# Designed miniproteins, single chains, continued (2), part 24

Each design is a single chain, and the fold is of that chain. pLDDT is the mean over its residues in the fold that is shown.

## One batch from the design tools (miniprotein)

Design m4801
Fold by ESMFold2-Fast:
Structure m4801 (fold): chain A 87 residues (1-87)
Amino acid sequence: SVEELLKKMKELAKEFIEKAKGKSYEEMLKLYDEFQKKINELVEEIEKLMETLSDEEKLKVKKELKEIFDEFLEEFNKILEETLAKE
């Protein structure tokens, strides 16, 4: 279900942020590459399921995806700033 895929995206984002804390920039980039591959697979699955949804349901999913990405970017930028400040 779309709900399960959205939950998996939240879990992957949380896992990445937790693993990225205290890592070097090089280690963070490696983790980010692995994370991006997994996220891209989930996004593709969500997009396929969205084709079966009503326009109202599609809008709800798009809003939830935006919230997940916005929250992830905020936390990721904070970790990047902390990592770069240690140089």
Scores: mean pLDDT 82

Design m4802
Fold by ESMFold2-Fast:
Structure m4802 (fold): chain A 129 residues (1-129)
Amino acid sequence: NKLVEEAKELARQLSHPDPEVAVQAARRLAELAKDPAVAKAVLPALVKALSHPNPEVQAEAMRALANAAKVVPDAVAEAGALPALEKALSHPDVGTQTAARIALQNLTKSKNPEVAKRAQEILDNWLAS
């Protein structure tokens, strides 16, 4: 799949020393993550990018995870995204917080009841704060 190979190269560029290259890669990955095959291929890199020192890379990686959670919710949970999404609900950037909430809402629709329940518990705890 040509899109999967493009996405794998973009995932490598998330670690580029030029922050503009990393931001452009993250932005393109957010759009490509709407494809289930792409989302599955880049999930570990996207979860890692949530801890990237550049806030724009963090925001675009979160948007990519929200898109991935809509198409492959179980794979997003398996990649260990739930703790990172919970932490992102307290992120200083409103766009990143909103994307994390959207990702969690998409995870509540998972056919895996444990994933759906954990995502709902995170959202309920956040609303109680």
Scores: mean pLDDT 87

Design m4803
Fold by ESMFold2-Fast:
Structure m4803 (fold): chain A 78 residues (1-78)
Amino acid sequence: MPKTEEEKRLIEKMAEVYKLLEKNPQYKDLIKLFKEAAEAVSKDREKALELINQMLKKARESGDEEVIKKLEEARKLL
């Protein structure tokens, strides 16, 4: 099935988040959660939302405002 415009925008935002996470070795645990969330986005939106919320909690503990902002934008698209 062709992806909806909302799903496409969410995938694009998730790709932006991944690029930020891969640059910082402190985010190895967030990268694991991200891969699980990215897989869940098209199959289980509730699980994807829970995983994004876990990532937001960890990003807030790290104080990375750019990652936090991109994750909040992705969460709003769910």
Scores: mean pLDDT 76

Design m4804
Fold by ESMFold2-Fast:
Structure m4804 (fold): chain A 85 residues (1-85)
Amino acid sequence: LPEHLQKLVRERAEEFRRELLEMIEKGASPEELKRFLLLNLVSEETAEEVVRAVEEGSPRLEELIERAVREFERELRSIVEAMVS
């Protein structure tokens, strides 16, 4: 993947992380959080785990957010690589 596209994917992943954290801080509903995560290429399993962790105040929330960000970055990278190929 070209350096400028790697940078773009990384910047998009950081934007996704910021938006997710902002939604959680503002007290977005479970339905809004799940929709946001699914629209951002996060798996249903990971999206449900993040929503549950937010509802329960789980100490695993930080780990699950990083998992969601990694899934977003991986899927976006795959899409970008397919478009360049």
Scores: mean pLDDT 85

Design m4805
Fold by ESMFold2-Fast:
Structure m4805 (fold): chain A 79 residues (1-79)
Amino acid sequence: MPLTPEQAEKVREVVYEKLVEFGLPEERAERIAEAVQQTGLLHGVDSAQSATLVASLSEGLSREQAQEASERARKAGLE
């Protein structure tokens, strides 16, 4: 089920905040958060969660940090 625009915006905000908290440069965190938002709008919360996990790992975050970011994305998308 695709996310609503409001849910997708919440996902973007949470992903951005977590990636910056974990040490990604602001510009890169914003790009990833926007891509995750688009993924959620097109494909829903499971795809947004997976996109967050894969992007976080690709940027060199730990598995624990990547999982935390992805779980927060899921929670935001379900609100």
Scores: mean pLDDT 88

Design m4806
Fold by ESMFold2-Fast:
Structure m4806 (fold): chain A 80 residues (1-80)
Amino acid sequence: MSDFRQSVLDLIRRLDDEVRRDPSLQLRAGRILLRIGRLAQRHGVLDEALRSYRRAADLARQAGDLGLADEADRLVDQIR
């Protein structure tokens, strides 16, 4: 059995910790979380994909990248 769900949640937490230490990482973390969400979606772990996309959208908005935020929001809508 894959511990893939736990790995996704751990990666989200680690990225949140890094962004808390250095807010300049918001855009980079948002892009990473978008990729993590797509990977989770391909593996059928939709709750973790949704969490990753929502966090990516939040980080993109905080960084001022509305294009990345819109992309993440569309991916959230695609799941729900």
Scores: mean pLDDT 83

Design m4807
Fold by ESMFold2-Fast:
Structure m4807 (fold): chain A 94 residues (1-94)
Amino acid sequence: SDRLETLRRLVEEARTASDEEKEKILDQMEMEIVMELLEMQDAGAPASEIRARAEEMLALLEEFASTAEGEVKERALQGIRNLRAFMERLIAEV
């Protein structure tokens, strides 16, 4: 997926980024994850494929969280929780 490549690039960018830059990277990563899952649902992907893709992308967001401290890390961890809940709602509609 082009979005997985984008997420991997964003994680690498985060390693040397300022806190302000990390917040922008986090926002972009969350958007990319939401868009990928919605596109998969729209394409009729089975629940198992949506879950598998979500877990791959969430693992990259966990890597992002490991580069951050304080408020940015807390926002990333909350984002992971929110995106897992979002994925479970999407799967319930498939």
Scores: mean pLDDT 88

Design m4808
Fold by ESMFold2-Fast:
Structure m4808 (fold): chain A 85 residues (1-85)
Amino acid sequence: SLQARVEAGIAELEQTAKQLERWLAVATDPFTLRALLRGAEVAIRRAEKLLELATDPASKQRLEELIRRFEELRDEVKAKLAALE
């Protein structure tokens, strides 16, 4: 069902957020940081697409929180990259 796909997508994105946050905590090289930036941008787009499909308030709230979380991650990656350039 649509709901099951939205819920599965949210769960996958929550795991992605945790993994990207863990990698960002130890990443110092430009190669890894650029890969994390791409990962965050892809995750934001995926979360936005799921938000278009979500109908229940709980899923919408979780997706909005995930988008904010990935945007914060993106901004932190950009700051680390700027410090290296």
Scores: mean pLDDT 90

Design m4809
Fold by ESMFold2-Fast:
Structure m4809 (fold): chain A 88 residues (1-88)
Amino acid sequence: NPEAMDFLVEGLTLIARGDLKKAEELIDEALKGPPEMGAAAATVEYYLVLKKEGKFSKENFIAHIERLLEEGVISEEEAQRLIDAINA
């Protein structure tokens, strides 16, 4: 699902940059959309909660991005964008 994938990358980029308010707004809009958005919204919300609780790990985040790339969920360009965002 390209829409769910685009949402996932945008949401995770906001989390990586620490823009938690925009990430929350993006999740709220996704939850008004089709059911196929649910898994992507849950993934972004998971990292939002980890950031809010001070439990966010850069290493675990990068490992998850690498797994999404290996599984073909995101493109190499999208994976690089996320890694660049967390390293900024």
Scores: mean pLDDT 83

Design m4810
Fold by ESMFold2-Fast:
Structure m4810 (fold): chain A 101 residues (1-101)
Amino acid sequence: NAEEALKLAEEALELGKKAIELAKEALSLSKDLKAIQLAVGGAISAIGAIFGAELAKKIAKNAKTEEQAQLALKIAQEALNDGKSALELAEEALKLAKESK
């Protein structure tokens, strides 16, 4: 369903935005190379999640066929996975940054 794709895409957007904010905080606090690498990785994955989620939303809103709705759902699911990975990396970066400071 196009509605399910939209829901997953919105979740991916929220995770991506949260990951970017945590990555920014980690980068502002840390001089530790490992924390910086994790924060950068989290930010890159978050950009992917946001891009994928916006693309899934666009396809879902314009879906006229079941195949188009299924494509949107697949992209939204991939974006959600990217968002979860981004958040995990950003949270680890922030934890390490705080422990090093």
Scores: mean pLDDT 86

Design m4811
Fold by ESMFold2-Fast:
Structure m4811 (fold): chain A 110 residues (1-110)
Amino acid sequence: SSLINQANDLFNQSNRYLMMGRVSDARRFSDQAASLYKSVNPDDPTYLSYQAGQLVRQKKYDEAIKLAQQSLSIDPDNPGGLSVLGRALEAQGKTEESEEYFKKSMELSK
């Protein structure tokens, strides 16, 4: 969906604002992106992987794993879902499990 691409662009801008130390601007753009994702399809695997990524940033790793797994149950090859699941597992010290998901994500990104 073109709206999902617009949401991704808003998240990229949010990250740029964070790098500039502009936390309030970053949050505004992130909230706009989340609203666009939600308006398209709340069960979209890309939107679910995005939500899981936000939970990783908040250190809510168990919740992030559940949403990333839900994304992957719909689209097993979703690169965002694989990447988020890998990052959450790594943060919990589950290094071997994390490496399996990162390997699959890298193979699909080629």
Scores: mean pLDDT 81

Design m4812
Fold by ESMFold2-Fast:
Structure m4812 (fold): chain A 94 residues (1-94)
Amino acid sequence: MSLPKVSEEQSRRLTEAYRRAKKEALASPLDVALEKALAKLKELGIDPSSMPLGIIGTSLGMRAVSLLLDGGDEEEAIRYAEAAGILAGVEEKL
């Protein structure tokens, strides 16, 4: 069996979305970055008290990659990547 292939362009767009969101979170005050993270989790139906934020962020990043590998909606994958980026930025500020 061959592993699913993602195009280099799709991988680049996903990585750029993550990095941009993380950079914006790191550049924001902690309270602003945390508010944005909590708002994104609420939009995705995730309770921020269910797990450590770092674990939630890792899970969201893995789901973004999984969506691309399965030939799913690229825009949905980008939304998960952005949420993961914001959470990574918040984690570095804690």
Scores: mean pLDDT 76

Design m4813
Fold by ESMFold2-Fast:
Structure m4813 (fold): chain A 67 residues (1-67)
Amino acid sequence: VDNDGTFGIKEFELLKKQLETEGENSTVFLLFDKDKDGTISARELEEIKKVSTLSDEKLEELVRLTS
């Protein structure tokens, strides 16, 4: 897996699935929009945190699950 603060397609798909089950459709849409090359950087994830209705702690847990 990618340990350089980016998400590969597999990690991105898992994160998207987790967010969908949480009912965070807006955040899922942002993940899709930012995933231009099938990866999400740590910086892009931080931007998602700013607009997500999930707490930073919850987002960190989801990231942990997808890593």
Scores: mean pLDDT 57

Design m4814
Fold by ESMFold2-Fast:
Structure m4814 (fold): chain A 108 residues (1-108)
Amino acid sequence: SEAEKLLAQAQALLAQGNAYLAAGDYEKAVELYRKSIELYLESSEKSKSSEVQLAAAKGILEASDNLVEALKKLGKEKEAQEEARRGVSDSMLALSRSVELYLEPKIK
């Protein structure tokens, strides 16, 4: 599905961002984490799969946490605080969607 393709792309960008973070290229890590979060959110919006929503929620939380770390390394403390708040909110939204989809009647 389109949502699964977006999820895979988001995961690849997250992995790339993690590599740049580990290498100390904080500006490039920030760029990649922001793009990863955008694709996770788009995957969440397009999906009716509980599993995809859960994966998106986890991905948003990880990407947001690492984005916050990279921003702090760049001395952008206020921006780091804003991104931390946004990441929790966005992750909780995707998690809520996952729970709703899981609880939908699928029995006889």
Scores: mean pLDDT 87

Design m4815
Fold by ESMFold2-Fast:
Order: sequence, then structure tokens, then C-alpha cells
Structure m4815 (fold): chain A 102 residues (1-102)
Amino acid sequence: MVTITLSGGGTVKAGSTVTFNLQATSEGVNIVSLRWYRKLPGEKEPVDVLDDPRATFSGDGTTASLTLTNLKPEDSAIYYGAALTENGDEYFSEGVKLTVEE
């Protein structure tokens, strides 16, 4: 079993910085990486945030943080953490909502 806990989000003003914190635990399987996704309003599936130039990533094998700077209203989304296991399965956290107001 893999358990993923995500914290962060909320309502912030444009130009703000936000930090998300992720913790993952696993039993019977090894976690090989922690990943970050966002689901934009109107989108069906989350997309990877790996290529966002405003994103700073930190962490180890079981904990990670995502910091986003210079937020814009277009960054309003549901954010997810995910854990990739050694067998190729990916487990998602519950989503946390970020609202960026002008």
C-alpha cells in the first residue's frame, strides 16, 4: 500500500509564492520518485509541472516540496503529488486547491 499526503494551496494574490509539501509512505514496494501535477479548470487529467521555470523542487525519497513563485491567476488549479514505485505504478495524493486572485 502507498499513502500520499499533500498539504498547501489556499487562496493567494497574484505575485505571491506558495509551497506544497508532500509525504509518501509505502509498504511492500519501494518508491523511486515523487512527482508533481496540476489539473487546470476544464481539463480532464492532471499535467506534470516539471517544466515550470518558476518551480523549485526539494526533498528526499519519501518527502518533497514544490515552491511556485510569481503566481498568476492562470496558476489556479488543483495540485497533486504522486509517488512512482519500482514496479512502474503511480499513486496520486488527494488534490489541494490553489486559487490565485488578481
Scores: mean pLDDT 81

Design m4816
Fold by ESMFold2-Fast:
Structure m4816 (fold): chain A 71 residues (1-71)
Amino acid sequence: SKREKEREELLKEIKELLDKIRELTPKLTPEAEEKADKALERMFEVMREEEISVEDLKEIKDELEEILKKL
């Protein structure tokens, strides 16, 4: 459906933003980087599996974009 397509596009955009924020995070040890990568992957999996609304996903995307702008 059109709404399902909008949801999938938002999840993809959120994943890309999380990856960019992760790459720009300085001073992590290799151990902390591995833990952060696993946590982000788990968070994305939960967001995908839970029926989070398109409206909530848009808010998450907007917040991540604001974080990225400040980095």
Scores: mean pLDDT 74

Design m4817
Fold by ESMFold2-Fast:
Structure m4817 (fold): chain A 98 residues (1-98)
Amino acid sequence: SEFEEKFEKQLKELAEKFNKKEEVELIKELIEKVLKGEISVEEAIEIIKKNIEDEILQEAAINAVMSAALYKAYEEGKEEEVERLRELGRERMEELLK
């Protein structure tokens, strides 16, 4: 899968950049759970906020989880969910730019 190849590359880059292997493994687990529908995007974001203290890695992790959820919504043809996730991303970006 092209998505799996891109995902593995992103995780490797995060692990190398931050030298935070345990946090990167957590991010991988959360993405897999979101893709399987076992947890919501919002639940994954809360887990990231509680377990990843580095602000840059936290934002990278949240972006990775949201991208995975968006990909899942596109693959499943859930147009309303795609729009909801895009709006959530826009709102988060606006909060970060304050």
Scores: mean pLDDT 77

Design m4818
Fold by ESMFold2-Fast:
Order: C-alpha cells, then sequence, then structure tokens
Structure m4818 (fold): chain A 65 residues (1-65)
C-alpha cells in the first residue's frame, strides 16, 4: 500500500512537470500541484492509483492520504 502510494506520487509529479505545472512533494505519500486550470486537475487525478485525493477549490491542489 505505502510503496504504491509513493510510486503514484512520483508518477503524478512527473506528469505535472511534463504539462509545465509547478509540482512539489510534501511527504513520501503527498504532493502539491499549483494549477490555474481545472482541466489539468482532472487529467492528473485520472492517473492516480490512490483511493483518496483532495482538490482544493481555486488553488488547484491535489493531496493524497
Amino acid sequence: HMARLEEAVERIIEEARRLGLEAERVSPTSLRIYVGNESYIRQLAAMALVVEAEYEGNKGEIVYR
């Protein structure tokens, strides 16, 4: 479980950077992506292997738990 979460975080950070977005790892199992466009959040979330993800309104932040 934890190993797969760490791999999912890595994969999503790489995809965000590929899209030209600013991405930061907050912990081994959590990350933050800054976006100005909701469509990018949906695309990145679709790639996630984690059960829970959180999108924070206008800030465009994805958090895995």
Scores: mean pLDDT 58

Design m4819
Fold by ESMFold2-Fast:
Parts: sequence; structure tokens; C-alpha cells
Structure m4819 (fold): chain A 60 residues (1-60)
Amino acid sequence: IPALSPEETRRAIREGLELAKTGKAESVTGGVLLLVGTLLQAREEDRPAIEAALEEALKL
């Protein structure tokens, strides 16, 4: 499976965080799951940014 491009990773981070910021249970769950899925497919060098976004989402 080819790794996600940096552009795809950045879009997924933005979408995941926006979903988490809504505070709605379904949207928060969807945002966290999107970030986890992105982390599993991302390049090693992009993983810290996704991990930081996931930590931010979980604090909301």
C-alpha cells in the first residue's frame, strides 16, 4: 500500500481536527478515527504531526 502524500496527510489532519472541534459525539469519534487511519497509512516523517493532532482531538 503506497503511503499517503504530505498533502493528503495535511488534509486529513485538518478534517479530523475540525470534526473533533464540533464537540458532537459522532463527529468527535469520526475525527479521531480519521486521524488514526491516517497515522496507519502515513509516511514515518509525517507521523509526529498526526500524533500531535490526535492528542489535540482527544483533549477536546
Scores: mean pLDDT 79

Design m4820
Fold by ESMFold2-Fast:
Structure m4820 (fold): chain A 104 residues (1-104)
Amino acid sequence: GGLDLTPEQRALYERLLEMPLEEIKEYAKTVLGYSDEEIENIVALARRYAPDEEGIRRMVAQILVSDVVGDERVQKAIESDPEAKALYEQRVAERKAFLERKKA
């Protein structure tokens, strides 16, 4: 199956995909609490498997929101980033609307 992301992980992934790679690296450091060494290791891993800069950017974002990022880091991002929180609230509202439509 595909990547089964939680609503929090999906919101963070969508937020990160709005950023260029250098801003994703800064977000990982300032919001998610990664060290410079951890970030460079993630970027190096992405460069090994992705041939272009857009592929690297998407793979770095995916690594940051998957099981490589603990739930605490994802929760901290949702709590501290108003744009990530807005995306999370939108996803929760969409799910609620979908469930209500199925009952009607």
Scores: mean pLDDT 72

Design m4821
Fold by ESMFold2-Fast:
Structure m4821 (fold): chain A 92 residues (1-92)
Amino acid sequence: SGKKVKDELEKLIKEMEEIKKELEEMKKSGDKNVKKIIGIMLRAIGLLIDIEGIIDKAIKNGYISKSTADKYLNKAKKLYDEIKKLYKELLK
């Protein structure tokens, strides 16, 4: 159902927000653990791929409108860009 798709997208977006917070906390503490930072970034990439896949399938099956899809996709991409910026700052 459309509700189930939205609930799943909200869950994955929340996980991306938690990843952003984790990188922000590492920046504040001066944590320079390269393996941990790379691992967090790989998780963020995986979540973006999952979100895009869910959106694509949901549009094709008519579970969500294009407007709803664009809202979630734009939010996920914005979070990913913010995460990528933090990742670059931590590895400088």
Scores: mean pLDDT 88

Design m4822
Fold by ESMFold2-Fast:
Structure m4822 (fold): chain A 80 residues (1-80)
Amino acid sequence: DEAKELVIEAMVAAGVSEEQARALVEEILKFGEKGREWLKRVAEAIKESPDMKLIIGGEMKRLLDENGGDIAKTAELALS
């Protein structure tokens, strides 16, 4: 899925491992429609601007680091 790969690439570019980035996207998608809508909006923002790739990747890395690498907690906070 193009949207998943765009978001994973943004996080990896910010210093998140590919394994963690992929796990985080899959965890977000477990929230059903809310997770799918988040992924769509974020992927569209990345496609619109290279600056958004840096901002989104950086924010996701910050949330992950602040939560000690907890994928489930980071996904919940990203969707809040």
Scores: mean pLDDT 85

Design m4823
Fold by ESMFold2-Fast:
Structure m4823 (fold): chain A 102 residues (1-102)
Amino acid sequence: LEELQKLLEERERIEKDFRAGVAVLTHAVLTVIAKKEGISYEELALRLAKENASPFVVLVAYWLAKGWTAEQIAEWVRNHTDEQIQAEAEKVRKELEEKLKK
């Protein structure tokens, strides 16, 4: 049982680090796209929401528009559960959809 508990603890650590890494890569890719297309991070977030992009990708674009660095996003992702990340992504998606309704 102790052996299984240690494996579960290590698994959670690896999963958190992987999610943080994906967040950093997503931030970098979105930064390059926005600059290449000459659009604001706000416009990029709205486009991604309109095109039904992955909720997590939309969330990272939204944080970019709010001025968050890759480091800040990675720290936030590391400090939150999958359920909390998913809830925040849904909240942001609804907020952007409301902006598109105007």
Scores: mean pLDDT 81

Design m4824
Fold by ESMFold2-Fast:
Structure m4824 (fold): chain A 79 residues (1-79)
Amino acid sequence: IDALIAEMRAVMEEMEKLSLEEAKEKFKEFVERIKQYLSDEERERLDRLLEKALEAKTKEELLNIASQAVAWVYHQLLS
C-alpha cells in the first residue's frame, strides 16, 4: 500500500514534467498497473476517468482528472 501511494505521487510529479501526450501515456500505464489491486466495479470507474484523461486538451485538464483518479484510488486502498 505505501509503495503504491509513493508510486502515485511519483507518477503525478512526472506527468507535470512531460508533454501532454507523454503524460497521457504515463497515466494510462499507471491505471493498468493499479487495476490489479481493485474490484471490477472500481476498475470500471477508473476506466471512465482514464477515458476522460485521454480526451484532455491541456496539461491542466489532464492533471486535474489524474489527481481525481489518484485521490479516489488512495481512498480505496486505505479502506
Scores: mean pLDDT 79

Design m4825
Fold by ESMFold2-Fast:
Parts: sequence; structure tokens; C-alpha cells
Structure m4825 (fold): chain A 63 residues (1-63)
Amino acid sequence: APSAEEAARAAAEAARAGRTAEEADKLWQYSVHQAAVAGADDEAIAAAGRAGREALETLGFGG
């Protein structure tokens, strides 16, 4: 299984590829959830959350 960070980067890349903010948020949340289910530690889950939020901000959805 991919790491939480890799899953978050994949979700961020999908968002950057022209998906809507809503789709990007769902992919990011799904990525974080999958990491948690796979037994990722709190630090990895937090890193995934930050990566997804930074991606949304970069696309202009958060500001």
C-alpha cells in the first residue's frame, strides 16, 4: 500500500490536474482515511492532511 504522504500527493496531483475543489477535498479526505485504515501513525496522517490542504491553497481554493 502507498504511504500516507504518497496517497496525499496523488490526491493533490489529481486536484492540480483540473478537478474541482470539492473533488480535490474528497480525494484528500479519502487518502487520509485510507492511510488511517492501513495503520499509518498520527504523524503520517497529519502529513497527508497538510499536503492535501497545501495543494488546495496552491490551486486558489483556500484563499
Scores: mean pLDDT 63

Design m4826
Fold by ESMFold2-Fast:
Structure m4826 (fold): chain A 85 residues (1-85)
Amino acid sequence: GPVRDPELEAEAYVLSAKNLLASGWSEYAPTMYVHAIEVYAAAGDIDKAEEVLAELKSLRDQFQSKKIFDEQVARAEAIIAAAKA
């Protein structure tokens, strides 16, 4: 709709990440997952933020740069931890 919807915004980022994985732009997918986690956490939907983080973590073996992947996971974990405080 014309008003801000954080759940719709977060779901759009998750769908973007999945499309990037499917289209060969997989290196950009972790950033989209982190954006979804940021939106869910800011909305107070910690359960959804943790579900998205678990999905991101499950994809680790698909990424060439484990260092960059692990840095994105660490950012997401920090975002969720801050939202719980």
Scores: mean pLDDT 82

Design m4827
Fold by ESMFold2-Fast:
Structure m4827 (fold): chain A 108 residues (1-108)
Amino acid sequence: SVEERARELLERLRAALASPRRPATVTQLIGAKLRLIGIILDIELKESISAEEGLRAMEEVVWALELDPHDPEIRRLAIELFRLLAEKSEDPVVREAAREAVRLLEAS
């Protein structure tokens, strides 16, 4: 269900933010940032996002944060992307999960 997938992604986000920095390569970090920028641009050009598109976007953000949860650019892009999902997602569960993700990132 959408609720189960959103809950799992928020738990993965909490785990990533609680983890010590892991060694990621410069290439991995650049690749993750470019992927997040692409997703942000795609969402900004759309009037609304389906639950499936929103959950996939959340998965990409969580993967990037799992590479380096303390990278300031990844964190900035993650907050921007979650804010866009909270604004444009059609599904209220995805919107609330995205709002919670922003709160978690801003509190850490």
Scores: mean pLDDT 87

Design m4828
Fold by ESMFold2-Fast:
Structure m4828 (fold): chain A 50 residues (1-50)
Amino acid sequence: SIDDKIKELKDKIDEFNQKVDSGTLSEDEELQLGKEIRDLMTEVMEVSLS
């Protein structure tokens, strides 16, 4: 469901922020998590707008 996708998106954003705050976010992790977050945002928006 869309609610499950929103939860997954929130969890990924929380993971990203935790790593930023702890100073453990590598460049590769930033690119990977950023892509995952963008892909999930696009999916959620497409379901909401279509």
Scores: mean pLDDT 80

Design m4829
Fold by ESMFold2-Fast:
Structure m4829 (fold): chain A 72 residues (1-72)
Amino acid sequence: SIEERMEKLAEELKRLAKESKDPKIAVRALMLAIVIGAEKFLHERTKTPEEEKQKVLETLEEMAREIKKEAA
């Protein structure tokens, strides 16, 4: 599900934040993980259209890819 994909992405970013030696990368990863958690929580509690959920997930995945690219 979209919610499962969001949870997995958040856990990957939390792991990156924990393992990163660059405080700027760690903070960005942690902040995005918090945002993903909040969006997932809202989507589970509200009647958000699937199209909007998909757009949010795609945006979050793109932001995560940017952080991961800079961390590499």
Scores: mean pLDDT 81

Design m4830
Fold by ESMFold2-Fast:
Structure m4830 (fold): chain A 95 residues (1-95)
Amino acid sequence: VSKEDLQAEIDEALGRIMYSVVVIASRTGSRDTLLASSDAYAAKSAQYKAQGKDILAQSYALFSEAYRAGAAGDEKKAEELAREGMRLYIESQKE
């Protein structure tokens, strides 16, 4: 197995973990905890954008929006946004 293939598997696993955390938190977390997570991901998105990491910044912005949707009680929208964020996270790790 190549080093690149192993890294791709790790990146995919991390993206899937991020997605799963949003989905679980949207069902079980408090509104305040979800909003704090949204703010943290928004701050990271701005940081990555400033570094020229545009796809990674978009991924973190989508996770921020997903947590915000979860805080509003919109579990379906939170899941859809988190799934898109996961895809962009995995894509961002490819270059």
Scores: mean pLDDT 85

Design m4831
Fold by ESMFold2-Fast:
Structure m4831 (fold): chain A 55 residues (1-55)
Amino acid sequence: SLDDQIQQLQQQIRDLSLQAVEADRAGDHDTSARLGEQAQQLKRQLFSLQQEQKS
C-alpha cells in the first residue's frame, strides 16, 4: 500500500541521515555528502507519494 511505501521511505531516510551524520563526525565528509544526497532524493520521492495519498 501507499502507507507501507511511505513508512519504508521514512525509515530509509532516517537511516541514511544517521549514517551521514556518523560519517561526518568520523571525518569522512565525502561519504557524508553522498549519503545526504541519497536521503534528499528519497525525501523528494516521499513528497510525491504523500501527494498521491492525498488524492
Scores: mean pLDDT 86

Design m4832
Fold by ESMFold2-Fast:
Structure m4832 (fold): chain A 61 residues (1-61)
Amino acid sequence: MSREQRSAAFGEIMRLAAEGLAAGWSEEEIVAAIRAHGRRHGLPESWIDAVVAWLRRELAE
């Protein structure tokens, strides 16, 4: 996965998380949506896991 693809994927995931939060989605619904998005776009599982772990830490504030 290129740096450009990674940057674009991260931006899309952050937008998805922000939209989910604004719509009142639970943390689990946001995480499920991120994992589904990553799988659909062929993103590496290790990278998806790292992003999910980071997001869970941010949401636990």
Scores: mean pLDDT 78

Design m4833
Fold by ESMFold2-Fast:
Structure m4833 (fold): chain A 71 residues (1-71)
Amino acid sequence: EEVEKLLEEAKKYEEIGDKYFELAQSYARQAAASTDVEEALKLIGQALIAVGNGVDAYIKAKRLKEEAEKL
């Protein structure tokens, strides 16, 4: 069934998004614990990239759920 496949794919993208936000939180915690300003700024940069990737994954998941609702 197409609906079930779309919802399964959406769940996978939600899991990818969750992992990226966990990664972003990890980088942010490391930055906050750093005594080196340059290292902290690099870690914040990595956290922002991870947030962007997480948002993209959640958008993909939402689109798949919307496709499932139309069936």
Scores: mean pLDDT 86

Design m4834
Fold by ESMFold2-Fast:
Structure m4834 (fold): chain A 92 residues (1-92)
Amino acid sequence: DERKKEAKEFGKKLAEEAIDAIKNKEPAGQEKIRDRIIDFLKKNKLITDKQAEDFRSGTLDEASLSEETKEALKEMEEGAEPVLEAAKKELE
């Protein structure tokens, strides 16, 4: 439960930072966002060093991820979604 709450909160904050970058017309922070997700997963022992490298290279097999890791990523997406939807309405 606590880990799911942390993942959701992390996703929300990450989305807020991404939207701020877009509003300021800064270069796409996609690489920085990816690295922060990797750091969160590694800190919580949800991915191996090899999986982190595969994620950075775009070769990660999602089927190789544990159910806990998939659940954390889903919670991050759920935390991000309301922020992204609110920003989409503002930017349209």
Scores: mean pLDDT 76

